Designed miniproteins, single chains, continued (2). Designs and how they scored, part 83

Each design is a single chain, and the fold is of that chain. pLDDT is the mean over its residues in the fold that is shown.

## One batch from the design tools (miniprotein)

Design m7074
Fold by ESMFold2-Fast:
Structure m7074 (fold): chain A 98 residues (1-98)
Amino acid sequence: KKKANQLLFMGDYYLKQGKYDEAIKYYEEALKIDPNNVDAHLNLGIAYLKKGEYEKAIEYFEKAIEIDPTNKRAWRVLAEAYRKLGDFEKAEEYEKKA
C-alpha cells in the first residue's frame, strides 16, 4: 500500500538527515503495515548502528537476513555491527557472505 511506501520514504529522508530517532519512528510504523519489509528492517538496524546501539542493530539485520538471505548489504552491515562490538571473528564470517 502507498501508505507503507510513504512511511519508508519519510524514514529514509530522516535517516539521510542524521535524525535517527525520527527515522526509527517512521520505519516502525511501516513495519506495522508490512512486517516483512526487508528495507525497513535493514534501515532500522542502520539507524540503531548510527546511534551506537549495536545489539539492537544486529537484531534488525538478523531479521532482514531471515526474510532475504541474499541481501548482501544486510550481511555487510551485520559484519560492521559485530566489528563495532569487537567480535572480529563473526565480522569476518559475515563479511564473506556479502
Scores: mean pLDDT 87

Design m7075
Fold by ESMFold2-Fast:
Structure m7075 (fold): chain A 55 residues (1-55)
Amino acid sequence: MDEVIRRAAMADLGLSEEELEELLALPREEAVQWLMDRKGLSREQAEGALDALRL
């Protein structure tokens, strides 16, 4: 259970629980694009953040 790492990643990204649930429901490529569009992340940052959130 990596809730601590997930919570830290959420705080770094400014994600709400609702945004996290939406993001985790998306296919990986769409989730990466969502993070880039909504949070202003680079593709590399979005991919790393998504991996941390999906622990």
Scores: mean pLDDT 76

Design m7076
Fold by ESMFold2-Fast:
Structure m7076 (fold): chain A 66 residues (1-66)
Amino acid sequence: LTEEQWEEVLIALYLMQVALAARTGSPEEVRATAERLKQRVMESDLPEEVKERILAEIDAAVERYA
């Protein structure tokens, strides 16, 4: 995989976790899951641009589901 393809895979994995929480939990569970995922992203060694993109996608998913 290229760096770009790997970024897309990472985004998809984070979004899948938010979507799963939305299907099985309350809006509060969706927000709690998103906050945990955002914390992990912020603490990761990913480039800043990749972190910003993942965080934006998580926020968009929360707006859609919660």
Scores: mean pLDDT 78

Design m7077
Fold by ESMFold2-Fast:
Structure m7077 (fold): chain A 56 residues (1-56)
Amino acid sequence: SKEEIKKMIDNLKKIIERLQKAYEEAVKNGDFETAERIKKLIEQYEKNLKKLEKEY
């Protein structure tokens, strides 16, 4: 249902927000290896979010 898809979208947005904060902290700490891993995760979740938003 559209209602379930909306909940999935909202959950993905929260995950992305938390990952973005973790990315900023890793960069500030000079932990670029961790930052690169987080960046790749953000990109994956953003692609999934865009797909869900198109299907919604």
Scores: mean pLDDT 87

Design m7078
Fold by ESMFold2-Fast:
Structure m7078 (fold): chain A 65 residues (1-65)
Amino acid sequence: SELLEKGRELLEQGKYVEAIEYFVEAARRDPSLTAEAYRGVGEAMEKMGRPRSAEGMRARADALS
């Protein structure tokens, strides 16, 4: 998915809020990508210093896998 790829690119650029928006939009357009998108959101949250939120997103992704 181009949206997931853009989200990853934004993560590497330190643009965490934009990365999250792209991951969420990817899941919205293609629900089969929801687990992968939630893992991306978790990574962004961890890098923003929100480890509990990151853990929650990873748990949700695991439940969907």
Scores: mean pLDDT 86

Design m7079
Fold by ESMFold2-Fast:
Structure m7079 (fold): chain A 66 residues (1-66)
Amino acid sequence: SKVEELRKRIAELEKKLKEAFENKDYQQARDISLELLRTLAELAKIEGNEKLLKVVQDEIDRIRAA
């Protein structure tokens, strides 16, 4: 299912994010964080979690504005 695919992608992105921080690659960590947040937003939209969707979208906008 699409939900299962998104959960698997989230797990993979969390591993990549940990690796980026361990390597002190903060530019890559930023890019991975944005992709992780976008994936979470898609999952929240499918699940109808409007509150989570708003929080995640606000965080994406904040990171992009910095």
Scores: mean pLDDT 85

Design m7080
Fold by ESMFold2-Fast:
Structure m7080 (fold): chain A 56 residues (1-56)
Amino acid sequence: SDAVVAAIARREFAEARKELSREELLAKLDQAIVSLREKGYPAAVAFLEEERARLR
């Protein structure tokens, strides 16, 4: 469900932040947002878009 997918996205993002550069993290976020939006997971998309905006 949306809640489970959002929880997984939060955990995966937290781990990616430790390993990836800012540039790599932004690219991964862009790909994940498109994929999750197409699949209909709005809670996960909202979380990732907010995190993307913070990486200015």
Scores: mean pLDDT 84

Design m7081
Fold by ESMFold2-Fast:
Structure m7081 (fold): chain A 68 residues (1-68)
Amino acid sequence: SSREEALEDARSTGRYAESQARQSKTIEEAEKIMTQARDAAVRQYSKYAEEVREVLEEERKKTVEELS
């Protein structure tokens, strides 16, 4: 289903963005990477925007907290 595809793509995008963010030198850069990935995915899957945002926002929060 389109919803299933959107959520799977969101999870993949989140994992890729996390990998890039973890290589950043600052929390600010990590936050930027994760936020840009979230916004791009939400735009791409507008019909499922809230669910896609939720998936990527959880990854952002976890990644930023781990980098503290």
Scores: mean pLDDT 82

Design m7082
Fold by ESMFold2-Fast:
Structure m7082 (fold): chain A 94 residues (1-94)
Amino acid sequence: SKVEEVREQLEKKLEELEKKLKETTDPADKLGLVGQFVGEAVALLADLPPEEAEALLEEFTKKLLEIVEELAPELLETVKEILDRGKATLLARL
């Protein structure tokens, strides 16, 4: 299934992001990594039907925020802003 393929790609990218966040100390570099993940996620989700894209976006938004709260809580509000922009971009493409 295309939805399952996109989910697996997003899960792999999120695992790689979590690993990189643990290895990164600079806040600006951490935000760059999060921004890259969100941009890649939006591009992958834009190829799906709207209902499936929105459901996966919600699922991965929750997972990303949980990771950020644990590893970089000082960046939580800025990451929420990045996610809001990503969601707006995705909805404009669907």
Scores: mean pLDDT 88

Design m7083
Fold by ESMFold2-Fast:
Structure m7083 (fold): chain A 75 residues (1-75)
Amino acid sequence: RAEELDREALLAAARGDVERATRLAREAALLAGRELGLSPEEVEAAIARARELAEKLAAASEEERELALAQVEAA
């Protein structure tokens, strides 16, 4: 499911694994695009946003990553 892949992508980003986070986010965006009928442009925009978030979390402080992880777990 796209939501599960998004959750795993955020967890990978919180761990500093940008490559894994980006790959999982791309898979989530492609899956959501197929299921929801999103345009290729919308899918690429979603992938770009996910990559940017993953890179920010990987570069963020330990406290910021822990907060992001708590948000993912609460959702």
Scores: mean pLDDT 70

Design m7084
Fold by ESMFold2-Fast:
Structure m7084 (fold): chain A 81 residues (1-81)
Amino acid sequence: MKKELLRQGAIKYTAGSLHEIAAEMGLAGLTPDTDVIEELRAALELYREAARLYREAGDEEAARELEEKARRVEERLEELE
């Protein structure tokens, strides 16, 4: 069970990171068709899911780091909206 939770958490974290990278590329003007707000919203949700999964697996440190990433993405969304 815990190994599967860690695996799912890692998948969600990786997906969230890719969405955040896509948003940064859009903000930098490298991908002008990128919906930056939607990419950041996807990253936020995925980081929150990853944090929950890591906490359920007993990895409190990873969960806290992901919650901090989610908070920073949320702050960026507030600035851009």
Scores: mean pLDDT 85

Design m7085
Fold by ESMFold2-Fast:
Structure m7085 (fold): chain A 58 residues (1-58)
Amino acid sequence: SLGDLIGKLRETAKKKGLSDDEVAEKVRKIMLEKKLPPDIEGLEEAIKILLKELGGEA
């Protein structure tokens, strides 16, 4: 679920020393670069991409 993805992202980001603001900016950048829609599906995809980049699970 989206909530599970957000939970995993927060845990992974904390381990990497990233703030919530830094995480939000990275998600926004991924959505723009990949031309993802500003909807739930686009947000989930951006979070999965960021998790993979940070070495987490999607």
Scores: mean pLDDT 79

Design m7086
Fold by ESMFold2-Fast:
Structure m7086 (fold): chain A 55 residues (1-55)
Amino acid sequence: MAELARELARAHEAGDDARTRELAERLGLDPQEILAADPEALNRMLVRAYLQAQT
C-alpha cells in the first residue's frame, strides 16, 4: 500500500499519465480524479486510501 502510494505520487509529479492511471486503479482510486488533482488533493486521497486499507 505505502509503496504504491509513493510510486503514484512520483508518477503524478513526473507527468507520467499512463503510470499514474495504472497505480490509481491498483489503489482502488478513480484514475480520472487522480489525474485532475493537484499535489495537495492527491496527498489527501492517498492518506484516505491508506487509512481505509487498514480498517
Scores: mean pLDDT 76

Design m7087
Fold by ESMFold2-Fast:
Structure m7087 (fold): chain A 70 residues (1-70)
Amino acid sequence: SAIELLEKGAEAARRGDGEKAAEYFEKAAELLSGNFREQARFAAILARQGRLELAAGAAEALAEQLRRLS
């Protein structure tokens, strides 16, 4: 699921692996559409820029939004 991929990406980012985090966030974006897709892509951009805490936080916030809509 997109939520699971966002959570795996956040975990990778918190472990210092920005490339792996971005990969998970891009996979999550493929499962999402509209504003949610763009939020996942933004998390990937942050991860590639080495903004790992910010990337993890953005992905966790998006995962929480998706859980509330389920």
Scores: mean pLDDT 89

Design m7088
Fold by ESMFold2-Fast:
Structure m7088 (fold): chain A 58 residues (1-58)
Amino acid sequence: SSELQTLLEIRQLIEQAYSSGNPELIELADQLLQALANEDWEQVRELAAQIQELLDRL
């Protein structure tokens, strides 16, 4: 389903952020995990976009 696909994409994004060794990416990934735990889907979307942008620039 599209929901499962979104969660898999978010998981991959978090894994890439942690693997980067970049402190800003690690901090954003930690915040994204907290937003997921809180079911704050607005924050999840915003943080995922920020992580993607930063990864694309590395």
Scores: mean pLDDT 84

Design m7089
Fold by ESMFold2-Fast:
Structure m7089 (fold): chain A 79 residues (1-79)
Amino acid sequence: SELEKLTQEFRELRDKAREALERGDYETAGRYYLRAAEVIRRAGDTARDAGLLDDHGYELMRETAREYEEEGRKLFELA
């Protein structure tokens, strides 16, 4: 399913971000965090459109995406 593909994409981005953080590569980690935020947003929209998320669940996904975007931007400032 599209949601399974987005979940896999998110996991790959999360793992790559961790590897970058472990070696102090803040710029690369920041890029992966920003891409992860976009994937979470797409997953939330896809799940809502499929009737799998209520309004509360959708807002939680949006908040999670915002947190990833904020962390990614902070990592870019450290680079």
Scores: mean pLDDT 87

Design m7090
Fold by ESMFold2-Fast:
Parts: structure tokens; C-alpha cells; sequence
Structure m7090 (fold): chain A 123 residues (1-123)
């Protein structure tokens, strides 16, 4: 149905943004580039907005508790990654790598729960 297809597309796009953000944070950790970290932050913000939209649609239209649960966890992890990315930009070069590695770990957790949500939607 149209609502199921819309949810699938939103979650697939969120997965793509999470993967893009992870790659940019890995590059930022390697290079120390504030520009790359800023790009990673923007991708993380795009991810968060997509997950918020997917969660809103799941709550209004699907009523599927597992999908809602996984999307809520993905949102929480995306929000934490966004916070850590901001801290990385505000930090010394020495502290920055630590915040970026933590952001990568939270994005990987967000990615895991987005994939679980997608699997439940496709049932």
C-alpha cells in the first residue's frame, strides 16, 4: 500500500544518510578537517529529520509497535551523534577524534535499528 511504500522509502533514505555520515566522520577523524566534520553534521541532521518523518508516519498510520520502537531508538542514536558532531567542531584537535569516533558508534547503532525497522515494515 502507499503508506507502507512511503515508510520504506523514508527508512531507505535514512539508511543512506547514516552510511554517508559514517563515511564523512571516518574521513574527518583521519584528516582533522572541520569542513568534512561539518558535512558529517549536516548528513546527521538530514538523517534525524528523515527518521522523525518516518516515526511520525509510523505512529499515525501503521500502528506497528516494533517499527515505532526501532525508529525511536534510531532517532535517539541519531540525536546523540548530532550532539557529538557539534562537540567535535567546538573541541581541540586532540579531543575531536574521540567525539567523532563516538558519533560513528552511535550512527552504527542508528543504522542497525533503521535496518530492523525496514525488515519489520517489509513483513
Amino acid sequence: NAMKEDLIKLVEEAIKKAEEAINLFQEGASTGSKEVIQQALEKTRELRKLVEEALDKAEKYSGNGKVIFYLRLALAYAQKAEELAQKALESTPEERVGFMNEAIDYLKKALEYLKKALEEIKK
Scores: mean pLDDT 89

Design m7091
Fold by ESMFold2-Fast:
Structure m7091 (fold): chain A 68 residues (1-68)
Amino acid sequence: SALEEEVRALLERLRALAEQIKDPFLKADVEAQVEWLEGQLRKAKTEEELRAVLARARALLAQVEASL
């Protein structure tokens, strides 16, 4: 689905951005959050669950971009 593809693209982008984080503590936190979101994406069975993962991924992206 388009939602699944959007979430996967965001999580891939987040992993790439995490590699650019110089603070090892923030990097580890972001990597852990991405790993958890990847797990949630695999478990998502409904459009509502996919939208929840998308919203969390977008929020994390905004937080990471604000920290760079």
Scores: mean pLDDT 86

Design m7092
Fold by ESMFold2-Fast:
Structure m7092 (fold): chain A 55 residues (1-55)
Amino acid sequence: MEEIKKLKEEALAKVRELQARIDATTDPSERQRLIDEANELMLEAEKKAAELYKK
């Protein structure tokens, strides 16, 4: 149970960091890359959380 909370907190912290970089970025190609990376992190975190919930 604590593992799911920790996983979500880590994912949110990383997404928040990427959002700050997105907001600071003026280069549209870098912005797109950061958005894709944030989406990848969210998908990976959801996949891991689902595996832990099944246990």
Scores: mean pLDDT 77

Design m7093
Fold by ESMFold2-Fast:
Structure m7093 (fold): chain A 60 residues (1-60)
Amino acid sequence: SEEARRFAEEVAREMIYSGASDEEIVRIVTDLLVRRFGLSREQAEELARKVLEEIKKELE
């Protein structure tokens, strides 16, 4: 959903600013998406990785 994606983007950006690793970001965002939005772990992990990839493209 758009709400889940927006939430994932906000959390991922905050974690990048704090110096978290890619794997740490994916793990934490995945867990939050499962708990908050009821996504399957597979769907949540796919969304978390996709969001992180998109943010990295913006940062070059």
Scores: mean pLDDT 84

Design m7094
Fold by ESMFold2-Fast:
Structure m7094 (fold): chain A 90 residues (1-90)
Amino acid sequence: GSMVERAEELLREAREAIERGDIEAAIRAAEEIIRLLLEALRAGDEETARALVEILVELANMLDEVDDLEAQIASGVAHLVAGVARLLLS
């Protein structure tokens, strides 16, 4: 849906931000995807929430590859949020 399309756009923007060294922009994209995921979970939209978890995990993996402390912390937070969301959706 619209939330998934927005999250895919944020994932692309985060990839481009990492490539240019704009780690703050990549972290902001992760924060926005987390916000969308929480909105989908609150709405009971399980299909959208499952898709957003996959997008969030992909971004978390990208941030984990960055040699930057803030990116590593953001990756850890994103993986934790995705893990909790998966448990709620099981």
Scores: mean pLDDT 91

Design m7095
Fold by ESMFold2-Fast:
Structure m7095 (fold): chain A 96 residues (1-96)
Amino acid sequence: SLNQLELELLLAGLRGDLESTRELASQLPEEVRESTLTVLVILAAIAGNVELAVEIASLLPTKELAKEALLAAAEVARKLNDLETAEKLEKAAEEI
């Protein structure tokens, strides 16, 4: 279950408010921040918003975690038969 701060982070991220997303993420414990940002990357991918997925992934603390989040999002997009979004996310992960 999400607490109030995690919910606020998800809502800011889904709106594409990267400044608020970064600020709210900084208030969360590291593991919770990483998991919540990863969920946001996947939700952006489900919406077909590759640009937002990449920008949110960039808020993760390492290039490795950002790459893993984008590849996880690409796998979800493939399972939803959104092959264009999946391919774009895989390419973005390779460029990290």
Scores: mean pLDDT 87

Design m7096
Fold by ESMFold2-Fast:
Structure m7096 (fold): chain A 70 residues (1-70)
Amino acid sequence: SEQLKADLERFYEWQLEAVREALERGEPLSMADRILLSPEVQRLVDEGAPLEEIEAALRKEYEEWLKLFS
């Protein structure tokens, strides 16, 4: 449904914000941040991947979710 797609977009925005804030502060992901993120995205952040690579991974996950609900 359109509502479910909107909810998925909001969740994706929360994930982007969590990653951006953690990187801006130069701190490890909090437990709250980790709950929002897949193991793959957590690995990229923990390994110090560039923001562009982390954002690309989040976008790919978001697009895969959208395909399930199209």
Scores: mean pLDDT 84

Design m7098
Fold by ESMFold2-Fast:
Structure m7098 (fold): chain A 74 residues (1-74)
Amino acid sequence: EIDREVIAALVEIQATLILKYSKNPKAIEYAQKALDSIAAGDLDTAFDNLIKAYEEEGDKKGAETLRKLKEEVA
């Protein structure tokens, strides 16, 4: 079983990296929403926003990996 607390920490780290290093305003917007969702305890919404941030960055492989990970924690 995947530890939801570990997954939440990974989502938080990835969203924080996008916020600090991205120059894409849409990716930054979605990364901020992912962090807000983590703070609210809403891991499903955090995944959805992080996936959108990766799609805005053009990281299709990263977005697909996150979709699969979301399915495993559902």
Scores: mean pLDDT 82

Design m7099
Fold by ESMFold2-Fast:
Structure m7099 (fold): chain A 98 residues (1-98)
Amino acid sequence: SDAAKKAQIAKLTAELRAVLREALRLGREILRHAETLEEILRAIALILRVIGLEFDLDLLEEKIKKGEISLDEALAQLQALLAEARRLLEEARERLAE
């Protein structure tokens, strides 16, 4: 049902926001501990990728609000963004575990 899809969109959006917030926090931590130019640039690149996903999510939320996208397409895009955000979070965790 549309109500169930809207509830799932809200849940996935909240989860994605939380993952992106944590990835950004870890990216800033990596930047703070960076000792070489290469490490600094790699940390900045990670942070910019997180910011890009936040921008993509904001655009998706605006499209949903305006009814410019179907609920099924919105769910598919949210799942793709969440998968990418989780990959960035794992990358950040691995770099801090070094």
Scores: mean pLDDT 90

Design m7100
Fold by ESMFold2-Fast:
Structure m7100 (fold): chain A 95 residues (1-95)
Amino acid sequence: VEDLGEITDEEASKLGTFTAIITGDVDPQQLRDIATQSGLQDVQIYNIIYNGQPAYLVTGTAPDQDTLDRAGQNLSTLAYKNGGSIKILKSTPLG
């Protein structure tokens, strides 16, 4: 997992057509697995500092909105089960 340090919403949103910040005691391998199983392509997981707190940035792409919505829902479920939250910064299909 690449470490990006302190990052803003604007900086994070430039890293993929799907970008989401995930907080909580979540395993980054589980984030990758859930994102990939949901249909996201080119999945990357980054370690970030967000508003002074350790978090993960999940990035990826998808051809359709249904895949992006499924990924967002599945990642949200994983985050909340681990005492965290999700903030989706960008969710735009590639066409």
Scores: mean pLDDT 84

Design m7101
Fold by ESMFold2-Fast:
Structure m7101 (fold): chain A 55 residues (1-55)
Amino acid sequence: SPVLERLRRRAEVLEKAKEHYKKIYEETGNPFYKKALESAERLLEAVREAIERLE
């Protein structure tokens, strides 16, 4: 399914974004990156739920 393939790619991008924001937050302590991390985690959860519903 093209939809499932796109969701899997989106999950991969969000996982990389999560690691990136976590690293920057740990280095800088800037609360912007903590919020970005939490947002990426919520989006990743929603994408994973969508994948499970389609599989």
Scores: mean pLDDT 86

Design m7102
Fold by ESMFold2-Fast:
Structure m7102 (fold): chain A 62 residues (1-62)
Amino acid sequence: SSERFAEENRAHAEELVRQGRYDEAVAVLENTANLLAKAGRHDLAAELRALAEEIRRQKEES
């Protein structure tokens, strides 16, 4: 499902953040959000895009 796809990629991005791999985490979330938007799940796409912006901010504060 789209929900499962979003959760799996969010978990992957969180693991990348724990490793200090911020740019890769953002790329995973943005790519996943684009696929969700194409599937009509604009709600899930917006949630992952918001998380990507938070991760970008965390990188700047590091």
Scores: mean pLDDT 89

Design m7103
Fold by ESMFold2-Fast:
Structure m7103 (fold): chain A 74 residues (1-74)
Amino acid sequence: MEELKKLAEEYAKKKEVSDEDIEEFAKRLSEIAGVDEELLLETFRTQKMDAQQLATVARVAGLGLEGGANPPRA
């Protein structure tokens, strides 16, 4: 959670996003969330995401890791 929040904050503060920034974002998100880096990179390139959109993706991924839609029940 903390790593994804940090990633979101870093990208939210970027003025512009280069291809290198997108590659670094995909690599870090894949390491934290356990998703394939190439899949994330292709998705972000196809969607032409800007810094704010990438920050939102990291934030949403962090919320997803917090727990599923189902509450824990005994």
Scores: mean pLDDT 72

Design m7104
Fold by ESMFold2-Fast:
Formats: structure tokens, C-alpha cells, sequence
Structure m7104 (fold): chain A 67 residues (1-67)
């Protein structure tokens, strides 16, 4: 579904940003991906701490991949 793909892709970009030390960019990137897939604006808040941001991204990716 579009929701599954949106969550998976948003999770991936949050993880990438956290791993790159660019957590400040994670929220904007996740919001852009969600808007692209779902067709409407979505605001996302991502934890400023890199470890917490990575965990949040993993949770989004897992939610999108759940069977």
C-alpha cells in the first residue's frame, strides 16, 4: 500500500540522516517522502539525538514492512 511504502521510505531516510550525523535534516526529508507518496503535506518530528532518531527511523521502517 501507499502507506506501507511511505513509512518504509521515511524510515530509511531518517536512518540515513542519523547515520550521517545530519539528524537536523531528518524531519524535512521524512516529511518530503511522506508528501510524495501520500499526496498531501505531513509534518514529522524527529528526535534531535542521533541514537533516538535512528531508533525512530527503524520503527517507521518496521511499521511499513509489517505483514
Amino acid sequence: SAASEALRRAGEVVIEAADAGRTAEAAARASAVLEEVLGHPVEVEVPADAAAARAFGEALRAAGAAA
Scores: mean pLDDT 80

Design m7105
Fold by ESMFold2-Fast:
Order: C-alpha cells, then sequence, then structure tokens
Structure m7105 (fold): chain A 55 residues (1-55)
C-alpha cells in the first residue's frame, strides 16, 4: 500500500522504528513536526505534512 510506504518514509525521516504502523509514537512525531513547520497540529500524516517533510 502506498499509504504504508509513506508512513515508513516518514518514520525513516524522523528516526523512528520503521514498522509502517501509525501508532501513538508516530502520531506524536507528526504533531511535533507539524508544530515546528507551522502546520495545523492534527496528528494526521496527510499530503500537506508529507509535502513539508519532503521540501
Amino acid sequence: SEVVDRVKAFQRYFGLEVDGDFGPKTENAVKSFQRMNGLTVDGIAGPKTLEAMMA
């Protein structure tokens, strides 16, 4: 699944365990990243969050 691949890419980027599972640890990392980049802090690894990670 492309969603699992994107979650794994995010986990690799943030230095998290690469398991492809969007658990609380990954959600907290997403929220921290969103706060640091001035995005809406919703904990969802959506297109805007992933695009900011790749920029």
Scores: mean pLDDT 72

Design m7106
Fold by ESMFold2-Fast:
Structure m7106 (fold): chain A 86 residues (1-86)
Amino acid sequence: EGDEYAERLAREEALRKVKEAIDKFIKENPNLTGEELKKAIDEVYDKVLKEERKRFEFMGYTITDEIEAEIRKLADEKAEEWIKKN
């Protein structure tokens, strides 16, 4: 079965896309801080996850609740890190 390989590939790609999208958003919006930045990062996370979920569904893969939780944790950690720095 290719399940383990497919799941790992989906997880790595989704995590990469979320990280890149958040990093790009912060770079393009350097004046956002605190609560506003956190809300904006949440919106970027939701958009990217929704697009990645559709893309993987089209390819026959599923982003599981476990993978979604890992992506969410990364987004939250990125938000907190940038709020502390700015």
Scores: mean pLDDT 72

Design m7107
Fold by ESMFold2-Fast:
Structure m7107 (fold): chain A 63 residues (1-63)
Amino acid sequence: MSLTEVQALAGRALLASQPREEAVRNTVRVSTALQRGDVERALEILREGGASEEALREIERGL
């Protein structure tokens, strides 16, 4: 799975749990963490944003 596809999944997971403005902000933070290779940090941001465990597993498999 490409980095772009993983970022799209992250954005969708956050949009399901947060208002659009907050979800967009947190999606940028996730993208920055992934670009730095900080998978652990990206997953922490997603969990704090209310992403489901299923979404987290899909994203982790895509990395």
Scores: mean pLDDT 79

Design m7108
Fold by ESMFold2-Fast:
Structure m7108 (fold): chain A 61 residues (1-61)
Amino acid sequence: MLSPEAEELREKLRKYLNDPTLSREEQIRAAAGLLLLETSDDQEKAIEYAKEVIERIEKSK
C-alpha cells in the first residue's frame, strides 16, 4: 500500500509522462520514478527519487 505522499508523487509523474512539452530525458526520468514507487521495497528512497525527478522537471520550466 502506497502512502498518501507516494500516491501524490505517482499522480504528478503520470501527468508528466503525458506532457508533450517535456524532453525525452525528462519523460524517461519520470517513468523511472513511477516504476520505483510501484515496485521498490524501499519506499522511502523511491519517494526521495520521485521528489528529485519532479523538482528537476519543475526547475527546467
Scores: mean pLDDT 77

Design m7109
Fold by ESMFold2-Fast:
Structure m7109 (fold): chain A 73 residues (1-73)
Amino acid sequence: AREALERGRRLAEEAIAAARAGRIEEARRLAAEAGREFARALEEGDEEVREEALRLAARADAELTRIGDELLG
């Protein structure tokens, strides 16, 4: 469970870095992989793991949305 959470966190960080570098297609693939790992953490995890997975996913989504707005605006 925590391993899935940590993999999701790393993939989300890589997705954000790729998005900032303008590699939108790579960022999208990495974000999808992060989402799958966070989903595993939610299925297998205790309450603390589930809460952290939701928090990290929300943070990654907010950052990716912000970067997307900057690139489209």
Scores: mean pLDDT 81

Design m7110
Fold by ESMFold2-Fast:
Structure m7110 (fold): chain A 88 residues (1-88)
Amino acid sequence: MEELKQQALASLDALRADVDARFDEAIKNATPEQKEELEKLRKEFDARYDELKARIEQSTDPEEIRELVREFVRDAAELEAKIDEMLK
């Protein structure tokens, strides 16, 4: 269980770092209006990360932990696609 939690948390941290790097890159090329929207999206993503991290740490169900990681992977992919669409 603890090894699964550590792997899950490491996966969340890696995904968050990748998304944070994408936000930093996007912000460099953004207009002031796009920067405001990007900062809002970043705040929402950080809140989601904190929520899922807490749920993983409290979980005793391996399948729940795996589903929470899958949810965050989907959330990260959708967010990156949204950032790409904003910068067109």
Scores: mean pLDDT 84

Design m7111
Fold by ESMFold2-Fast:
Structure m7111 (fold): chain A 45 residues (1-45)
Amino acid sequence: MEEEIKKLGEEIKKLLDELNRARQRGASPDTLRELEKKIRELAEK
């Protein structure tokens, strides 16, 4: 349980970094939406 929480935190951080990079690259709104959706789903677990 606690180890899974740590893994979720690491995955969320990775996705946040990916989202930030995508924004800087001027990725499409659709791509940004998908990344935000994944982050929200992981945060709910």
Scores: mean pLDDT 77

Design m7112
Fold by ESMFold2-Fast:
Structure m7112 (fold): chain A 71 residues (1-71)
Amino acid sequence: MEEAKKTMEEELEKLEQHMKAAGLPQSYIDWLISKLRESLEKMIKEGATVDQIKKMVEAAKRAVEALAKAL
């Protein structure tokens, strides 16, 4: 459980840096990170593994890359 929370924070920090590098608005970054944190915390409470957390954040990163490329 503690490892899952640590992984969540590390992966969200990397995603935030990636979104800033992609030139996305700070308001959008703050909103998305907040929503992802809420969803991931719920998953951790339900017993999500470190791998599941990493996969969820990786999926979000790919969605952000697709959005940045489209804009």
Scores: mean pLDDT 80

